# Designed miniproteins, single chains, continued (2), part 105

Each design is a single chain, and the fold is of that chain. pLDDT is the mean over its residues in the fold that is shown.

## One batch from the design tools (miniprotein)

Design m7645
Fold by ESMFold2-Fast:
Structure m7645 (fold): chain A 78 residues (1-78)
Amino acid sequence: SSELQKFIDRVQAEVEKEAGPEAAEEVRESLARIYELTGGDLAKVEALAPLVVEAVRASAAGDLERARALAGEVEAAL
């Protein structure tokens, strides 16, 4: 959990700076959910984090087609 929290804190800080606190919170929730769904696989969370960040950024920018495609890639990789 401490390694997950450190990783999430780092990613959340970068997303908040670039896309704001709502986007940062959505990334945090998504990464925590991936951790739960994979049975605690931090390596999988780290591998999928770039796709999650891009999906949330696309959604925040109004690019819903790109956001859905990237979210689908995350789901397929679980």
Scores: mean pLDDT 87

Design m7646
Fold by ESMFold2-Fast:
Structure m7646 (fold): chain A 82 residues (1-82)
Amino acid sequence: SMATRTLTVEVYDPAAGETVTVTLTFDADDRLLGVDVSGRSPDLANAGLEAARAAIAAGLGLEAVAEAARAAMLAQAEAARA
């Protein structure tokens, strides 16, 4: 199949005062084709991308990849509050 799938992860960044969005595009074999980031927090975006790459390398499904990215971004946002 030549179909693509898109995962979108959104986390509010209290330091920037806005939502950071990470969009991951995969092919039918769950290979990462592209990444798009919106928002002004590179630390949140990088945390999400690093977690997503680790989950993909571990052979986890796309839903688990999105959850890993979201958890990492939330942890980074929480660290920015402290």
Scores: mean pLDDT 78

Design m7647
Fold by ESMFold2-Fast:
Structure m7647 (fold): chain A 99 residues (1-99)
Amino acid sequence: MTIEELEKEIEELTDKAVALAEKDLSSPENQKQLEELAKKIEELLKKLEELGVEREKILELANEYIERVALAAGVINEKQVEEARERYKKHLEKLKEEE
């Protein structure tokens, strides 16, 4: 399996996990499927490491998976979203003043 084939498979599995996470996660069946997809992605990331892909790139792919699935799953609540937006707005205002 080539590096490009592994990266494509990880992306396809991530897309499946995102679609599943947007469904009702109170379902044990949906949780099990998400767990199985996570395991498959971990195995593919390990194969990339065995092929000599840089650790930074592997971590980038892993973080993209985690972020996309977490956002799709709604693991952040409305208050956390509002707090994150407020922090981001304050950060942008500081950058604007420092330009």
Scores: mean pLDDT 72

Design m7648
Fold by ESMFold2-Fast:
Structure m7648 (fold): chain A 66 residues (1-66)
Amino acid sequence: MEEIIKEAVEKIKKSDDYVVIRLPAEHISPELVLEIKKALEKEGYKFIGYERLSPDELRLFYEKLP
């Protein structure tokens, strides 16, 4: 779990406005999304939302705070 969150945060830092992350479908949960939101907010990003593109793909929307 922690490794997945760290990977998502690092990918976000290298992207403009959204990222797509790939995970086994069984690992995608509301709890994972909440933990990603918390990690992003800690790094100075506003979590806008997410969209599930396929069973194993999430698109995350965020905004870098000033």
Scores: mean pLDDT 75

Design m7649
Fold by ESMFold2-Fast:
Structure m7649 (fold): chain A 98 residues (1-98)
Amino acid sequence: MELAERARRLAEQYRQRALDLQAQIDASPVPTQEQLDEYYSARGEAIAYELSARGLEAGILDEEQVEAMVETGRRSGSFVRYETEPGVKEVAEAVRKV
């Protein structure tokens, strides 16, 4: 599916973004809250797009659910695992069974 390919490309893009931000944080003796927020946002989006790609490939996820998962990932700027968010956990469980 074209949507799954696009999601995989975006997952790679945000994963690279998170790695670049992690390198900046590691180079700083005191990372700023803004740097941490950007890192967690990029990481959350990378996970959301990767999970969305797997769900689309498995045929268990629609485009509206992808948008909701990405929005959750983008706002996931906390120490909580994205995969434990309501709605995301159910999709992650379903994808794991395929």
Scores: mean pLDDT 70

Design m7650
Fold by ESMFold2-Fast:
Structure m7650 (fold): chain A 81 residues (1-81)
Amino acid sequence: SEIEKKLKILDEIEELVKKVLEDFEKNRKEAEEKAKELLKNTEDERIREILEKFLKAKTKEELLEVQMEIGVEKVRLAVEE
């Protein structure tokens, strides 16, 4: 299912955001590299927007906003199933 594939990508992005929130300095570079790989392999416009917001996030507040947007998109996809 396309929805299941998108949910899996969103789960991966959520894990990256959580790691950066736990230790911004230590985990940022690795998470950024993983997010760039996901962006290359994703055609979904909304998931791409979330990934680009994550890559541009410089503060914990911006990371929390990305986490919120991931949650909203997961709920949207689950309802559309």
Scores: mean pLDDT 83

Design m7651
Fold by ESMFold2-Fast:
Structure m7651 (fold): chain A 61 residues (1-61)
Amino acid sequence: MMTRAQTESHARGMLAYLSTVLPAEKVERIRARVEEILASSDDPEEILERMAEVINEIGRE
């Protein structure tokens, strides 16, 4: 199970990767929603699932 710090590190790594494949506008929108997810939940599994949903939603626009 990931720690909170590992989950935050994973989120930052994912956003860095997305900045190479998505337009800056979409990356900024994903980042804002990821920050909200991290602020609202302490469950690593919930955070990762919600991040994946946001990335799929905005990435498919």
Scores: mean pLDDT 78

Design m7652
Fold by ESMFold2-Fast:
Structure m7652 (fold): chain A 58 residues (1-58)
Amino acid sequence: MKYVERAIADPNYDALGKEEAKEFEKLMELRRKRGLDPSKWSEYNAEIEKLRKEIDER
């Protein structure tokens, strides 16, 4: 999972910008939901990829 690499690279989100910190939190929430609904993995993964793109652009 690509987002795992980003999350590991930036574990201290206190050092991130406010917007990036919010996206990081949302990414973590999507990971949690993916664990609860594995049958919707593809849907959550698509949204995670979209958020990852937003984070990487910043």
Scores: mean pLDDT 64

Design m7653
Fold by ESMFold2-Fast:
Structure m7653 (fold): chain A 68 residues (1-68)
Amino acid sequence: NAARQAELDELTEWSKIGAEAAKGPAQEGSDLARRYRAEGRPDLWQQALDNGSVAAAKAAAKAIKEKE
């Protein structure tokens, strides 16, 4: 019971660290996509969202690895 709870707490903590690290890149991608959409560049706004998603995933993975 206690050991399983500790494992779940650790996974939850890593998930929070990853989510927090991903938040900035995801928001930046969203903001850039909104700007490109306003400028009438639909190809670029989709690319900005994709790049933001990739950067968010990379930031989350890096933060989790550095935690270890």
Scores: mean pLDDT 76

Design m7654
Fold by ESMFold2-Fast:
Structure m7654 (fold): chain A 80 residues (1-80)
Amino acid sequence: MKSLLEKQAEKIINDPSLTPEQKAERLLLMALFVMHIEDPETARELLERFKKLVDENKDKFSPELYALVEEQLAELERRV
């Protein structure tokens, strides 16, 4: 069963009213929130799912924004 946080991340990526920059910002804020509120195991699983979601939707970002989001998510996962 997908968590509310996974469903919210999918909504952010698929929201046509958000710019690529706003999508990147909201996803990274959600990833940071996950790191703060979840236990390390759950946080790691959610960050991996966020990375997969971004990779599957990389065409919705500029190459520079995609690289930034991927690097920031990888950095957060390394801290877990």
Scores: mean pLDDT 79

Design m7655
Fold by ESMFold2-Fast:
Structure m7655 (fold): chain A 91 residues (1-91)
Amino acid sequence: LKGELDSVKALKNLVQEIRDLVEAGDLDRAKRLLDLLIETVGDENYRQLLQKARDAVEAGDIDRALQYLDQLLSLLDEEIKKLEEEIKKKE
């Protein structure tokens, strides 16, 4: 569970970095990080949101890209909370 929590927190940090790059207009770096996460993330729902964000960045639809990244960040926050609660219950 701790390893799972650490992994989800690391993923959230990377998604936040991608969001910051998209806002800054550094779309080439954002696309490279999105491609890396799409290839490495194990969760299908996270992968689908990353793919949608990647497609939006490719299309130059910054508002839509940020929307998908914000959706993913919300899901990651919910998963972090769930994992922290499960760890607390085990103790």
Scores: mean pLDDT 83

Design m7656
Fold by ESMFold2-Fast:
Structure m7656 (fold): chain A 73 residues (1-73)
Amino acid sequence: GTVIEVKGDLVTISGDYGFAPGDRVRIVSGGIDAGIGEVVESTPEKTVVRGIGAGGGALASLRVGTKVELVPA
């Protein structure tokens, strides 16, 4: 999907990945592991991920328009 919003440790990614709130996911950007997060909202149009632990700060470095993959953690 594509990053459509970044706010603190919250990243909104376009697309329907079939995750549920509470699921742990890894975000990969440009072949680099951008960090681990927890799904806080999942709809057919978007998935909102909250960064968790030490990996959460790395998610804040993602930019709107970046192509990313969500992988089960």
Scores: mean pLDDT 76

Design m7657
Fold by ESMFold2-Fast:
Structure m7657 (fold): chain A 87 residues (1-87)
Amino acid sequence: SLLDLYEETRERLEAALAARDVEGGLATIREMAEKLASLGTPEQLRRAAGLRTLAALMERSSEGEQLGLLQLLVREIDEEIAEMKAA
């Protein structure tokens, strides 16, 4: 389900952040984007495009900036999970 994808992605990003594993974080972002794009809805296609843009930005960023972006993404995913559970 979409919720399962978000929860799995959150756990992987949280683990990558704790380990300071930017490469693992980037791989997780790209995997999520691919899975969201495969759903084919306009909303999920926009989210996938946003994640790909974030990954491209992270590749051009310093390690500190990359970790900060991962922290922000985890927060955004937590907020979306909360909204999905409230609906």
Scores: mean pLDDT 87

Design m7658
Fold by ESMFold2-Fast:
Structure m7658 (fold): chain A 89 residues (1-89)
Amino acid sequence: SNEERAWMLERLAEAARRARSGTEFRHEHVDGDGYLTGVSGTIGGPAAARALSDALEEAARKLKEGQKEIELSVSVDGGSVSVSVKKVK
């Protein structure tokens, strides 16, 4: 459900805020509804970690508001981040 996907994204946002500089953040999951949740981030610094966390929280908010598919990408100094939720089945 959208609520379950939003909950997962909120937990990932908490993990993203704790991501270490110089790491890659990756998550991919296909749920029982046939939606692929893809999260990626090159975490070159704290700004990239914050950008990923913010994008994940924004994606969760949009899902709670009834949006079914989401694609967000942000480039910042020290990294790039993306969050997507797409129907694949």
Scores: mean pLDDT 83

Design m7659
Fold by ESMFold2-Fast:
Structure m7659 (fold): chain A 73 residues (1-73)
Amino acid sequence: SLSVEELLARAEEALARLREDPTDLEALREFQKYVLLVLTHPDATEEQRRRAEALAREAAALTASLRGINLRP
């Protein structure tokens, strides 16, 4: 199994691909997978969960700018 830090590192790598190509659906799916794994991990610290949430907000803003979607009405 991957450590929480390894999961965060993989989420950051997927986010880097999304910054380069925000239409990369595979990168988005990998990002969502790793962020969810951090947020649901029993050993994740409060700091690690905040880091994952910050990455998720960045990814949402990045993809919303291209698709014109509203994720929080």
Scores: mean pLDDT 81

Design m7660
Fold by ESMFold2-Fast:
Structure m7660 (fold): chain A 77 residues (1-77)
Amino acid sequence: ASAEQRAAASAALRGAAASLTDAEAAKQVNDIADRVEAGELSLEEAAEEVRRLAAKASPQDALILRLTARELEELAA
């Protein structure tokens, strides 16, 4: 992914984290954002990690996380 795609993905992840009701999930999403920004995680890998978090989340947080994962997948295409 380009630096611009990583910046867009990181921004989307940080926005999602700010909207989550679970503080632990928000911290994990911010960690994913940091790893994407640093180039340590691809957008596809980040989407997979976000989908794993969604599987364990409340219905409200799961919806936000699934939408975020889809946005990352679209940015990676």
Scores: mean pLDDT 86

Design m7661
Fold by ESMFold2-Fast:
Structure m7661 (fold): chain A 88 residues (1-88)
Amino acid sequence: MKKKIAELLKKMLQQAKAQMDTMNDAIMQQMADDLKQQLIALGVPADDAQKLGDAFYDQLKQLSKMPKDKALQLIDDGIAALDKFLAE
């Protein structure tokens, strides 16, 4: 379970990185909703999935307000941390 959640989070960060140039509130909300639905499908309780989706939306909104290079670096750092976890 934990590795599947980490793989999902990595996929979501890769998607956010790919969509940085087109990022707007609607796209951020859609990605947060997609994360929530996939977490529920993995067996995460709906309340916890909602909290994680809301937190992801807030993180994307913060990234959208940063210079692109800084936002991309933070996403890459997050992906690297997840890769390290998945390698264990």
Scores: mean pLDDT 82

Design m7662
Fold by ESMFold2-Fast:
Structure m7662 (fold): chain A 92 residues (1-92)
Amino acid sequence: MEEVRRLLEEARRHVLEAIRALAAGDDAAALEHLGKAVEAIRRAYELARELGLEEEFLRLVLEIQRAAADEAERLGLHDLAASLREGVAAFE
């Protein structure tokens, strides 16, 4: 669990930085951070599967998605925030 949580915390930081970059109009920086977030999530998923922790992985990913929605809304990216919240609701 600790390694999965570490990787997802890394992913969370990159997702939030991607949203901030997008709000600032820096599409290149947003894509770079999104790419790093996706790679961290992929590694976390691979490890979670080996450890039988897929439910905990999903819970943490949904937590990241909620944090991303909150940050997007705070920065005025209302359509993105709504889409992220809808995605979370589909799993609850």
Scores: mean pLDDT 84

Design m7663
Fold by ESMFold2-Fast:
Structure m7663 (fold): chain A 83 residues (1-83)
Amino acid sequence: SPSEKLLEILEKSENPEEILLAAKLLVEHFPEKAKEAIPILVEKTKDKDEKVREAAIEGLKEIAKVLPEEATPVLEKIEKERK
């Protein structure tokens, strides 16, 4: 399905632009799948590439627009752990 393909792009892509676009498309067209994207993007915030980490954080911010109760605490934890 298209939502499964977007989740796979979030998990496997090393391209920052693809990661952010996939997160935006998932939120816009498949908001019911946004919760499944949270743990995938959390793992991407640990990536060796700084631009991939930044794209994952922006993707989590996009999810926070539709799932603020789930995504906002995750973003706050990531901000504290990056120090």
Scores: mean pLDDT 85

Design m7664
Fold by ESMFold2-Fast:
Structure m7664 (fold): chain A 120 residues (1-120)
Amino acid sequence: SMEEEATEKAKKLALEALDKVENAYKVILETLKDPKAKEIAKRILELNKETKEKIEAAKTVQEILDIFEEWKKEIEKLEEELLKAIKDPKEKELAEEIFKNVKEELEKTLKEIKKILEES
């Protein structure tokens, strides 16, 4: 059905964005030396894992959109906490660049999922 096809497309886009974010945060975790910053990065990765499970279980484009928007808000809060925890200027610059790239990717994915919802 058109609804099943729309849901599968939205699910694929959301999961691909979550995979890109997970890979970005794994890079951050490997470069961080501060234990508090590492703990926040691990919390982001755990939230990412929980969100993937919610997206995989979702049955409608609206459910996928709601889960994705909530996750985006939660990671933005954790990113702010992580930046405050980083003391090394080079590690902070790397984290800021990765967060900028993540934000751009998430905004693009959110726009594409919203388009699927409007067209279905």
Scores: mean pLDDT 85

Design m7665
Fold by ESMFold2-Fast:
Structure m7665 (fold): chain A 77 residues (1-77)
Amino acid sequence: SDAELEALFARLEEIIGQMERLVEAQDFDGLYRLAREFEGIVEEARSLIRTEEQRQRLLALTERAIEILRRAAELQA
């Protein structure tokens, strides 16, 4: 349902904010645990997408998470 998808998008936004804080704290174990949770929610959200707007919103959230993980990898090098 649209309400279920909106709840998943809200959770993805919350996780992204938590991931940003964990990168700042250099808590990489916590970061990768949240990244796995994020991937599971993305798969669930993908199954509920009905419109191009919803697809673009999910893609934007995924790209933000990927950028956070890229920054974390650079900090560990």
Scores: mean pLDDT 89

Design m7666
Fold by ESMFold2-Fast:
Structure m7666 (fold): chain A 87 residues (1-87)
Amino acid sequence: MTPAQRRYWGNAMATAIKYGQQAGVDDDTLRKYFSNMDSPVKVMKSIRRMSAYVAPVDPDISRQLNDIGKQISDHFGMSNRVIQSIR
């Protein structure tokens, strides 16, 4: 993975964590979802899981998290199978 690619998903993950914090997600839950991130696939999966977690509390932030996950999947050319494995 190039340094530019790592910066891309690293920045997306940082933005998603900030949105989770704005939705009132506690630090322990954020750490649980975003620990051991070493690939854009894992980051996208965690962002989509966080989106689902936040949806009942803040549907607007949930949509923004899904958009970030979509941007990661599009940027890295992820297959529909990888995207669809996340529910």
Scores: mean pLDDT 77

Design m7667
Fold by ESMFold2-Fast:
Structure m7667 (fold): chain A 95 residues (1-95)
Amino acid sequence: SGEAAQLDEALNAVREMADRLVELAKKSDQEGGKYREKAEGAARFLADVVAAIVGPELAQEIYDLALSGGYEGTKQAADRAIEALERKRKEVEAA
């Protein structure tokens, strides 16, 4: 279905963004500066995708966790985003 195909595309995009976000958070922890700004931008983009597909409450939690938690928090935020999108994908498949 179109909804399932859109979710598969979003999941692939989020997985790619999650890897980039985790790497940027690691560089931000090590170097700061412009990497911090790039990590914040990537966190916002990830949160916007989650808000559009899953909901704003989880998106805010993911954004806050990524910004406050450094590398470890960003990794947890990415894992939660992927899990939520996978759950949504299963709901659509079951409907």
Scores: mean pLDDT 80

Design m7668
Fold by ESMFold2-Fast:
Structure m7668 (fold): chain A 79 residues (1-79)
Amino acid sequence: MEAETQKRVAEKKAEFDKRAAEILEKAQTKSIIDASQAFGYVHAALSLTRQAEKASPEEAEKLIAKADEYLAQAEKVVE
């Protein structure tokens, strides 16, 4: 159980790091306001992902789900 959740969290972290990089690249072409909002969402998502690495399996799943929502909001801002 825990090993499977740790693998899933690691995979999601890699995915989120890649998405964060793409969001920040797109943010460079946007207004400073939109870039700042995108940066805030990315920072929150990556922080939650780091917390998930230390959490119980149940809590880790909730944290990665919330991180995914923050990245989705950032992607929407830089669209």
Scores: mean pLDDT 81

Design m7669
Fold by ESMFold2-Fast:
Structure m7669 (fold): chain A 92 residues (1-92)
Amino acid sequence: MDMSIDEWIEELAPKIGEAAKKLGVPVEEWVDILLYSTDPEELQKLAEALGIEVSELIKFQVKVGVEQIRAAVFGLPDPLEEIRKRLIEKAK
């Protein structure tokens, strides 16, 4: 099966934490780029900082979007804020 959101968080959060330390950019700023940015330049910079392909960032964004749609269809809370919180907490 494809990576779950939980598996993505475990993989990405430590890399975001290291990027924040090395580049002097807050963890929250990197997480917001990951979750909200559609700018190719910002996504390429993030991918380089994390040492992954930009296509992997897009896969994560698509997975989050699918889970938001699923939550809306089934009348569940939007998962985005919890995903953001978990990424920030695990990256620090």
Scores: mean pLDDT 83

Design m7670
Fold by ESMFold2-Fast:
Structure m7670 (fold): chain A 80 residues (1-80)
Amino acid sequence: SEEEELVAARPEIEEELATTPNESTREELRLVLEHLRDIQRVQAKLLVKVAERQKAPKEKVFEIAKELGIPLSLVEEELK
């Protein structure tokens, strides 16, 4: 749940990174965004692996990704 809240906060974190003049805060926000991308990439990989094992159609994989808040672009990369 905490990770889900953190993922949902990504646009706000990106906006703060774009507007903050403080370099220390900016570096911390960059690290948070890198960790969020790593978490989402792992989620996309696991979703695709599970879906492939279950022979789920591509449309169902995207539906589940949307429900879980996983970026569809990361899921598309894993399906290639």
Scores: mean pLDDT 76

Design m7671
Fold by ESMFold2-Fast:
Structure m7671 (fold): chain A 83 residues (1-83)
Amino acid sequence: KKIEEAVEKTKKLMEEVAEREYKESVKRGNAVETYAVSAERALKEGDFEAAEKALLAAAEVASPEDGEKIRKAAEELKKVAKA
């Protein structure tokens, strides 16, 4: 289903981003992972607004390329939750 697919896709993206960011900067990787955990918790509770805020915070601290991917994932989650 659309919501389940978007959640799984976002979780995999955040795992990949955290792994890449850790290779560049331990501090940045830790920040991304912290926001990823917050987003996953919010999604589990059905709080898509809190999940979006956590994902956007992760995008701010990630590299420009990964930040753009995270922002797109947050936008897709918002659309799926609103629909």
Scores: mean pLDDT 80

Design m7672
Fold by ESMFold2-Fast:
Structure m7672 (fold): chain A 72 residues (1-72)
Amino acid sequence: KLELARKLLKEIAEFAKKTLSPGDAHIFTLLLEELSKEEDVEKVIKSLENMAETVPNEEVSKKLKEAVEKIK
């Protein structure tokens, strides 16, 4: 589960860099990098769910929700 989570975090970061404004992409990527250091899968899932609710882009939100479902 943790390796899958880290792979999905990288994919979401690349998508966000192409989709979000440079400033939003920078902050979002930093949050994903910090999350990639987490070893508690439940904390990773909770953080991704929170990010999906707060990110100002529906496509990025959908990618986050898809990642949560794949990790569960």
Scores: mean pLDDT 78

Design m7673
Fold by ESMFold2-Fast:
Structure m7673 (fold): chain A 94 residues (1-94)
Amino acid sequence: SLVSKAAALLSAAMLLTVAALNEEDPERVAALVRAAGEAGERAVKLLLEAGKEEEAREAAERVKRAMREVAEAAGDPAVRAAAEEAIRRLEELL
């Protein structure tokens, strides 16, 4: 189901965000942030396609909060830019 696929992608996005917070190499952090953002965006799109608008908004807010946390912790401009781009894409979906 679309909802089951969205749940798996949201779980992946959160795990990638945790990995990003525990990574020291800025290039690897940026790659993890981009992967987390893409997984989160796909999860939100699937929830919207399934007609689960409230769940889509909740998922987007959770991913955006995680992206802000990584951006704040990173101190690296490329990581911050990747997180801000992910947030922007999520905001455009809703």
Scores: mean pLDDT 89

Design m7674
Fold by ESMFold2-Fast:
Structure m7674 (fold): chain A 78 residues (1-78)
Amino acid sequence: MKEITVSEAIEYLKKGATIHVLLDGVPVAVLKPEDPNAEDALKALTRSPHLDRIELEIELDGKKERYRLVPDEGTPRL
């Protein structure tokens, strides 16, 4: 499975993508590009101790691709 960071997911949201959030393969939320709270909801996932259990299905141009959510690494020295 491909991996995605929250920052990369936010970039897809800005491109007009719909993001489906899954926890242990169970859908728990749908984030739409027109939702003003969608970006903040994605950022809240970075604080989860269970990031390894979270997957995102990104729908853009009528196609869905599933990614495993990984933490934003920042700089390797931080």
Scores: mean pLDDT 76

Design m7675
Fold by ESMFold2-Fast:
Structure m7675 (fold): chain A 89 residues (1-89)
Amino acid sequence: MAEEDKKKALEILEGAERLIEALEPLVKASTNQKAHDLFEQIKQDFEATKAQVEALLAQGKYKEALDVAEAFQKNFLVRSKELMELLAE
């Protein structure tokens, strides 16, 4: 359903934003340059995806917005796991 697609797309973005906010102080405290570089890439990809999803939602393209959000989520989960492993030392 269109409303379900919109809700799911927004929930994906909200979840990603909350995880980025939780990881930011850990990255800032880290001396690991790889963690800083990966975190900056994650933030840039998130902002670009958020802008694209919001534009699609404004156009009523809820399924397309969800497809974009889900593609982002798949990559985001892999990269966030890598970042957490870099920060665990």
Scores: mean pLDDT 86

Design m7676
Fold by ESMFold2-Fast:
Parts: structure tokens; C-alpha cells; sequence
Structure m7676 (fold): chain A 88 residues (1-88)
């Protein structure tokens, strides 16, 4: 039964590096919003509460045209690296 959930979790984990790259390198508010939304969704699938809360904040910032800081992006990267270690 849980095999489909494991596949969904691994796919969500695999999407995170691309979303982070978009968040770091895109100058488009719409693209940043999509990246933050993807991070939030992946964190939900992975049950990663801290990453989910950060994703919600980044999605709100992108929606409102607020600047996403380097420190916030570094925190996303750290949390994603921690998740990758759990699924190796």
C-alpha cells in the first residue's frame, strides 16, 4: 500500500533541487512563486514541517512581490540536504 507514497516522496525530494535553483536564479516573480509553491507541496508530501512552514512564508513573499533573502534560501538548502540524508 505505502509503495505509492514512497514513490511520491522520492519524486517530491527529487524536485526540490530544481525548485531551489529557480528560487535562487529567477528574476520573475511568477516563477519564484511557482518554485516556492513546489517547495511547500514537496515538504507536505515529505512530512517536513519546518520546510513546509518556510515554503508557506516564501510563497506569501513571492505573491506579495517581497524580496526573498539569501538566508532564507540557505535555510531551504540545509533542510533539503537533511531530508536527502533520511532517504538514502
Amino acid sequence: EDLSKEIAQRLSLAELPQAIDILKNSKSPETKFMAAHAIKGSASTLKAEELFKLGVKLEQKAREGQEISSEEIQTVERLVEELKKRFK
Scores: mean pLDDT 80

Design m7677
Fold by ESMFold2-Fast:
Structure m7677 (fold): chain A 70 residues (1-70)
Amino acid sequence: MEKQQKRNAKRTLARSFVQLKRGELTQQDLDSIQDFLIKLGIDPSFIKETVEELSKLSQEELEALYSQLA
């Protein structure tokens, strides 16, 4: 269960970063998504580490990761 929830959270964050790079989401929207995932019981440390990882990726790498996590 934990592994699937972390995978779903990472996929949601990857999609959000793709949309942020396209100008379809604001930073405030991304912050709200992070808060929502924490409220759903996702480990805040995992979210922080995932955000740091995703922030280093190109748009193409984010889209590839999002597809892989689907």
Scores: mean pLDDT 80

Design m7678
Fold by ESMFold2-Fast:
Parts: structure tokens; sequence; C-alpha cells
Structure m7678 (fold): chain A 67 residues (1-67)
């Protein structure tokens, strides 16, 4: 979708994430809509190795775009 493409582009170009990590963030947020931002950030850390703070900001950004 256009929203998913925008989320990927923002994570890569503004967030400084690799495209692979950006795609993992998007997938985790989409697959787990019931989880809190903090729980999603923990899952992103486990999947990507990003810092918790960076993972949390990435999750917040994706959630704002997909709302």
Amino acid sequence: SSAERLALDLLVHEGGLSREDAERVLAIVRENPELSTEELARRVVEATGLSFELARRAVEGVRKLLA
C-alpha cells in the first residue's frame, strides 16, 4: 500500500535504518496490532539488533502513518 511504502521510505531516509530493518519493523507492527509500542519495540530489538530507543521511535512513526 502507499502508506506502507511511505513508512519504509521514512524509516530508511529519516530514521537511518537499512531497508531490511525497515521492512522488519513494518512487518512486526502489521503482524501484532494488539501489542503496545513498548512490546513492539522489544520485538524489533530482538529481530534487528537496533537500540530500544531507535526501535521505539521507528514503531511510533510506523503506527502514526498506518493509523
Scores: mean pLDDT 85

Design m7679
Fold by ESMFold2-Fast:
Structure m7679 (fold): chain A 68 residues (1-68)
Amino acid sequence: KEEEVKKAVETLRTSTDPAEIEKAIETLERVGGEEARKAARELFFNAPKSFRLLSEETSEKLKRLAGG
């Protein structure tokens, strides 16, 4: 829910651990719904610094989630 989405977003903004970043993306995808999609879109638009640590595969998953 909102708390899980917020935690995933925070992880994507602050974590340098690829496993944690991937888990956060999977959480957003699993939770789904408008809140998760909105969060993914905001992250894509604002590109937090941890976003640069995403693998090509994980980045593509986030992009698909944001695109809806």
Scores: mean pLDDT 69

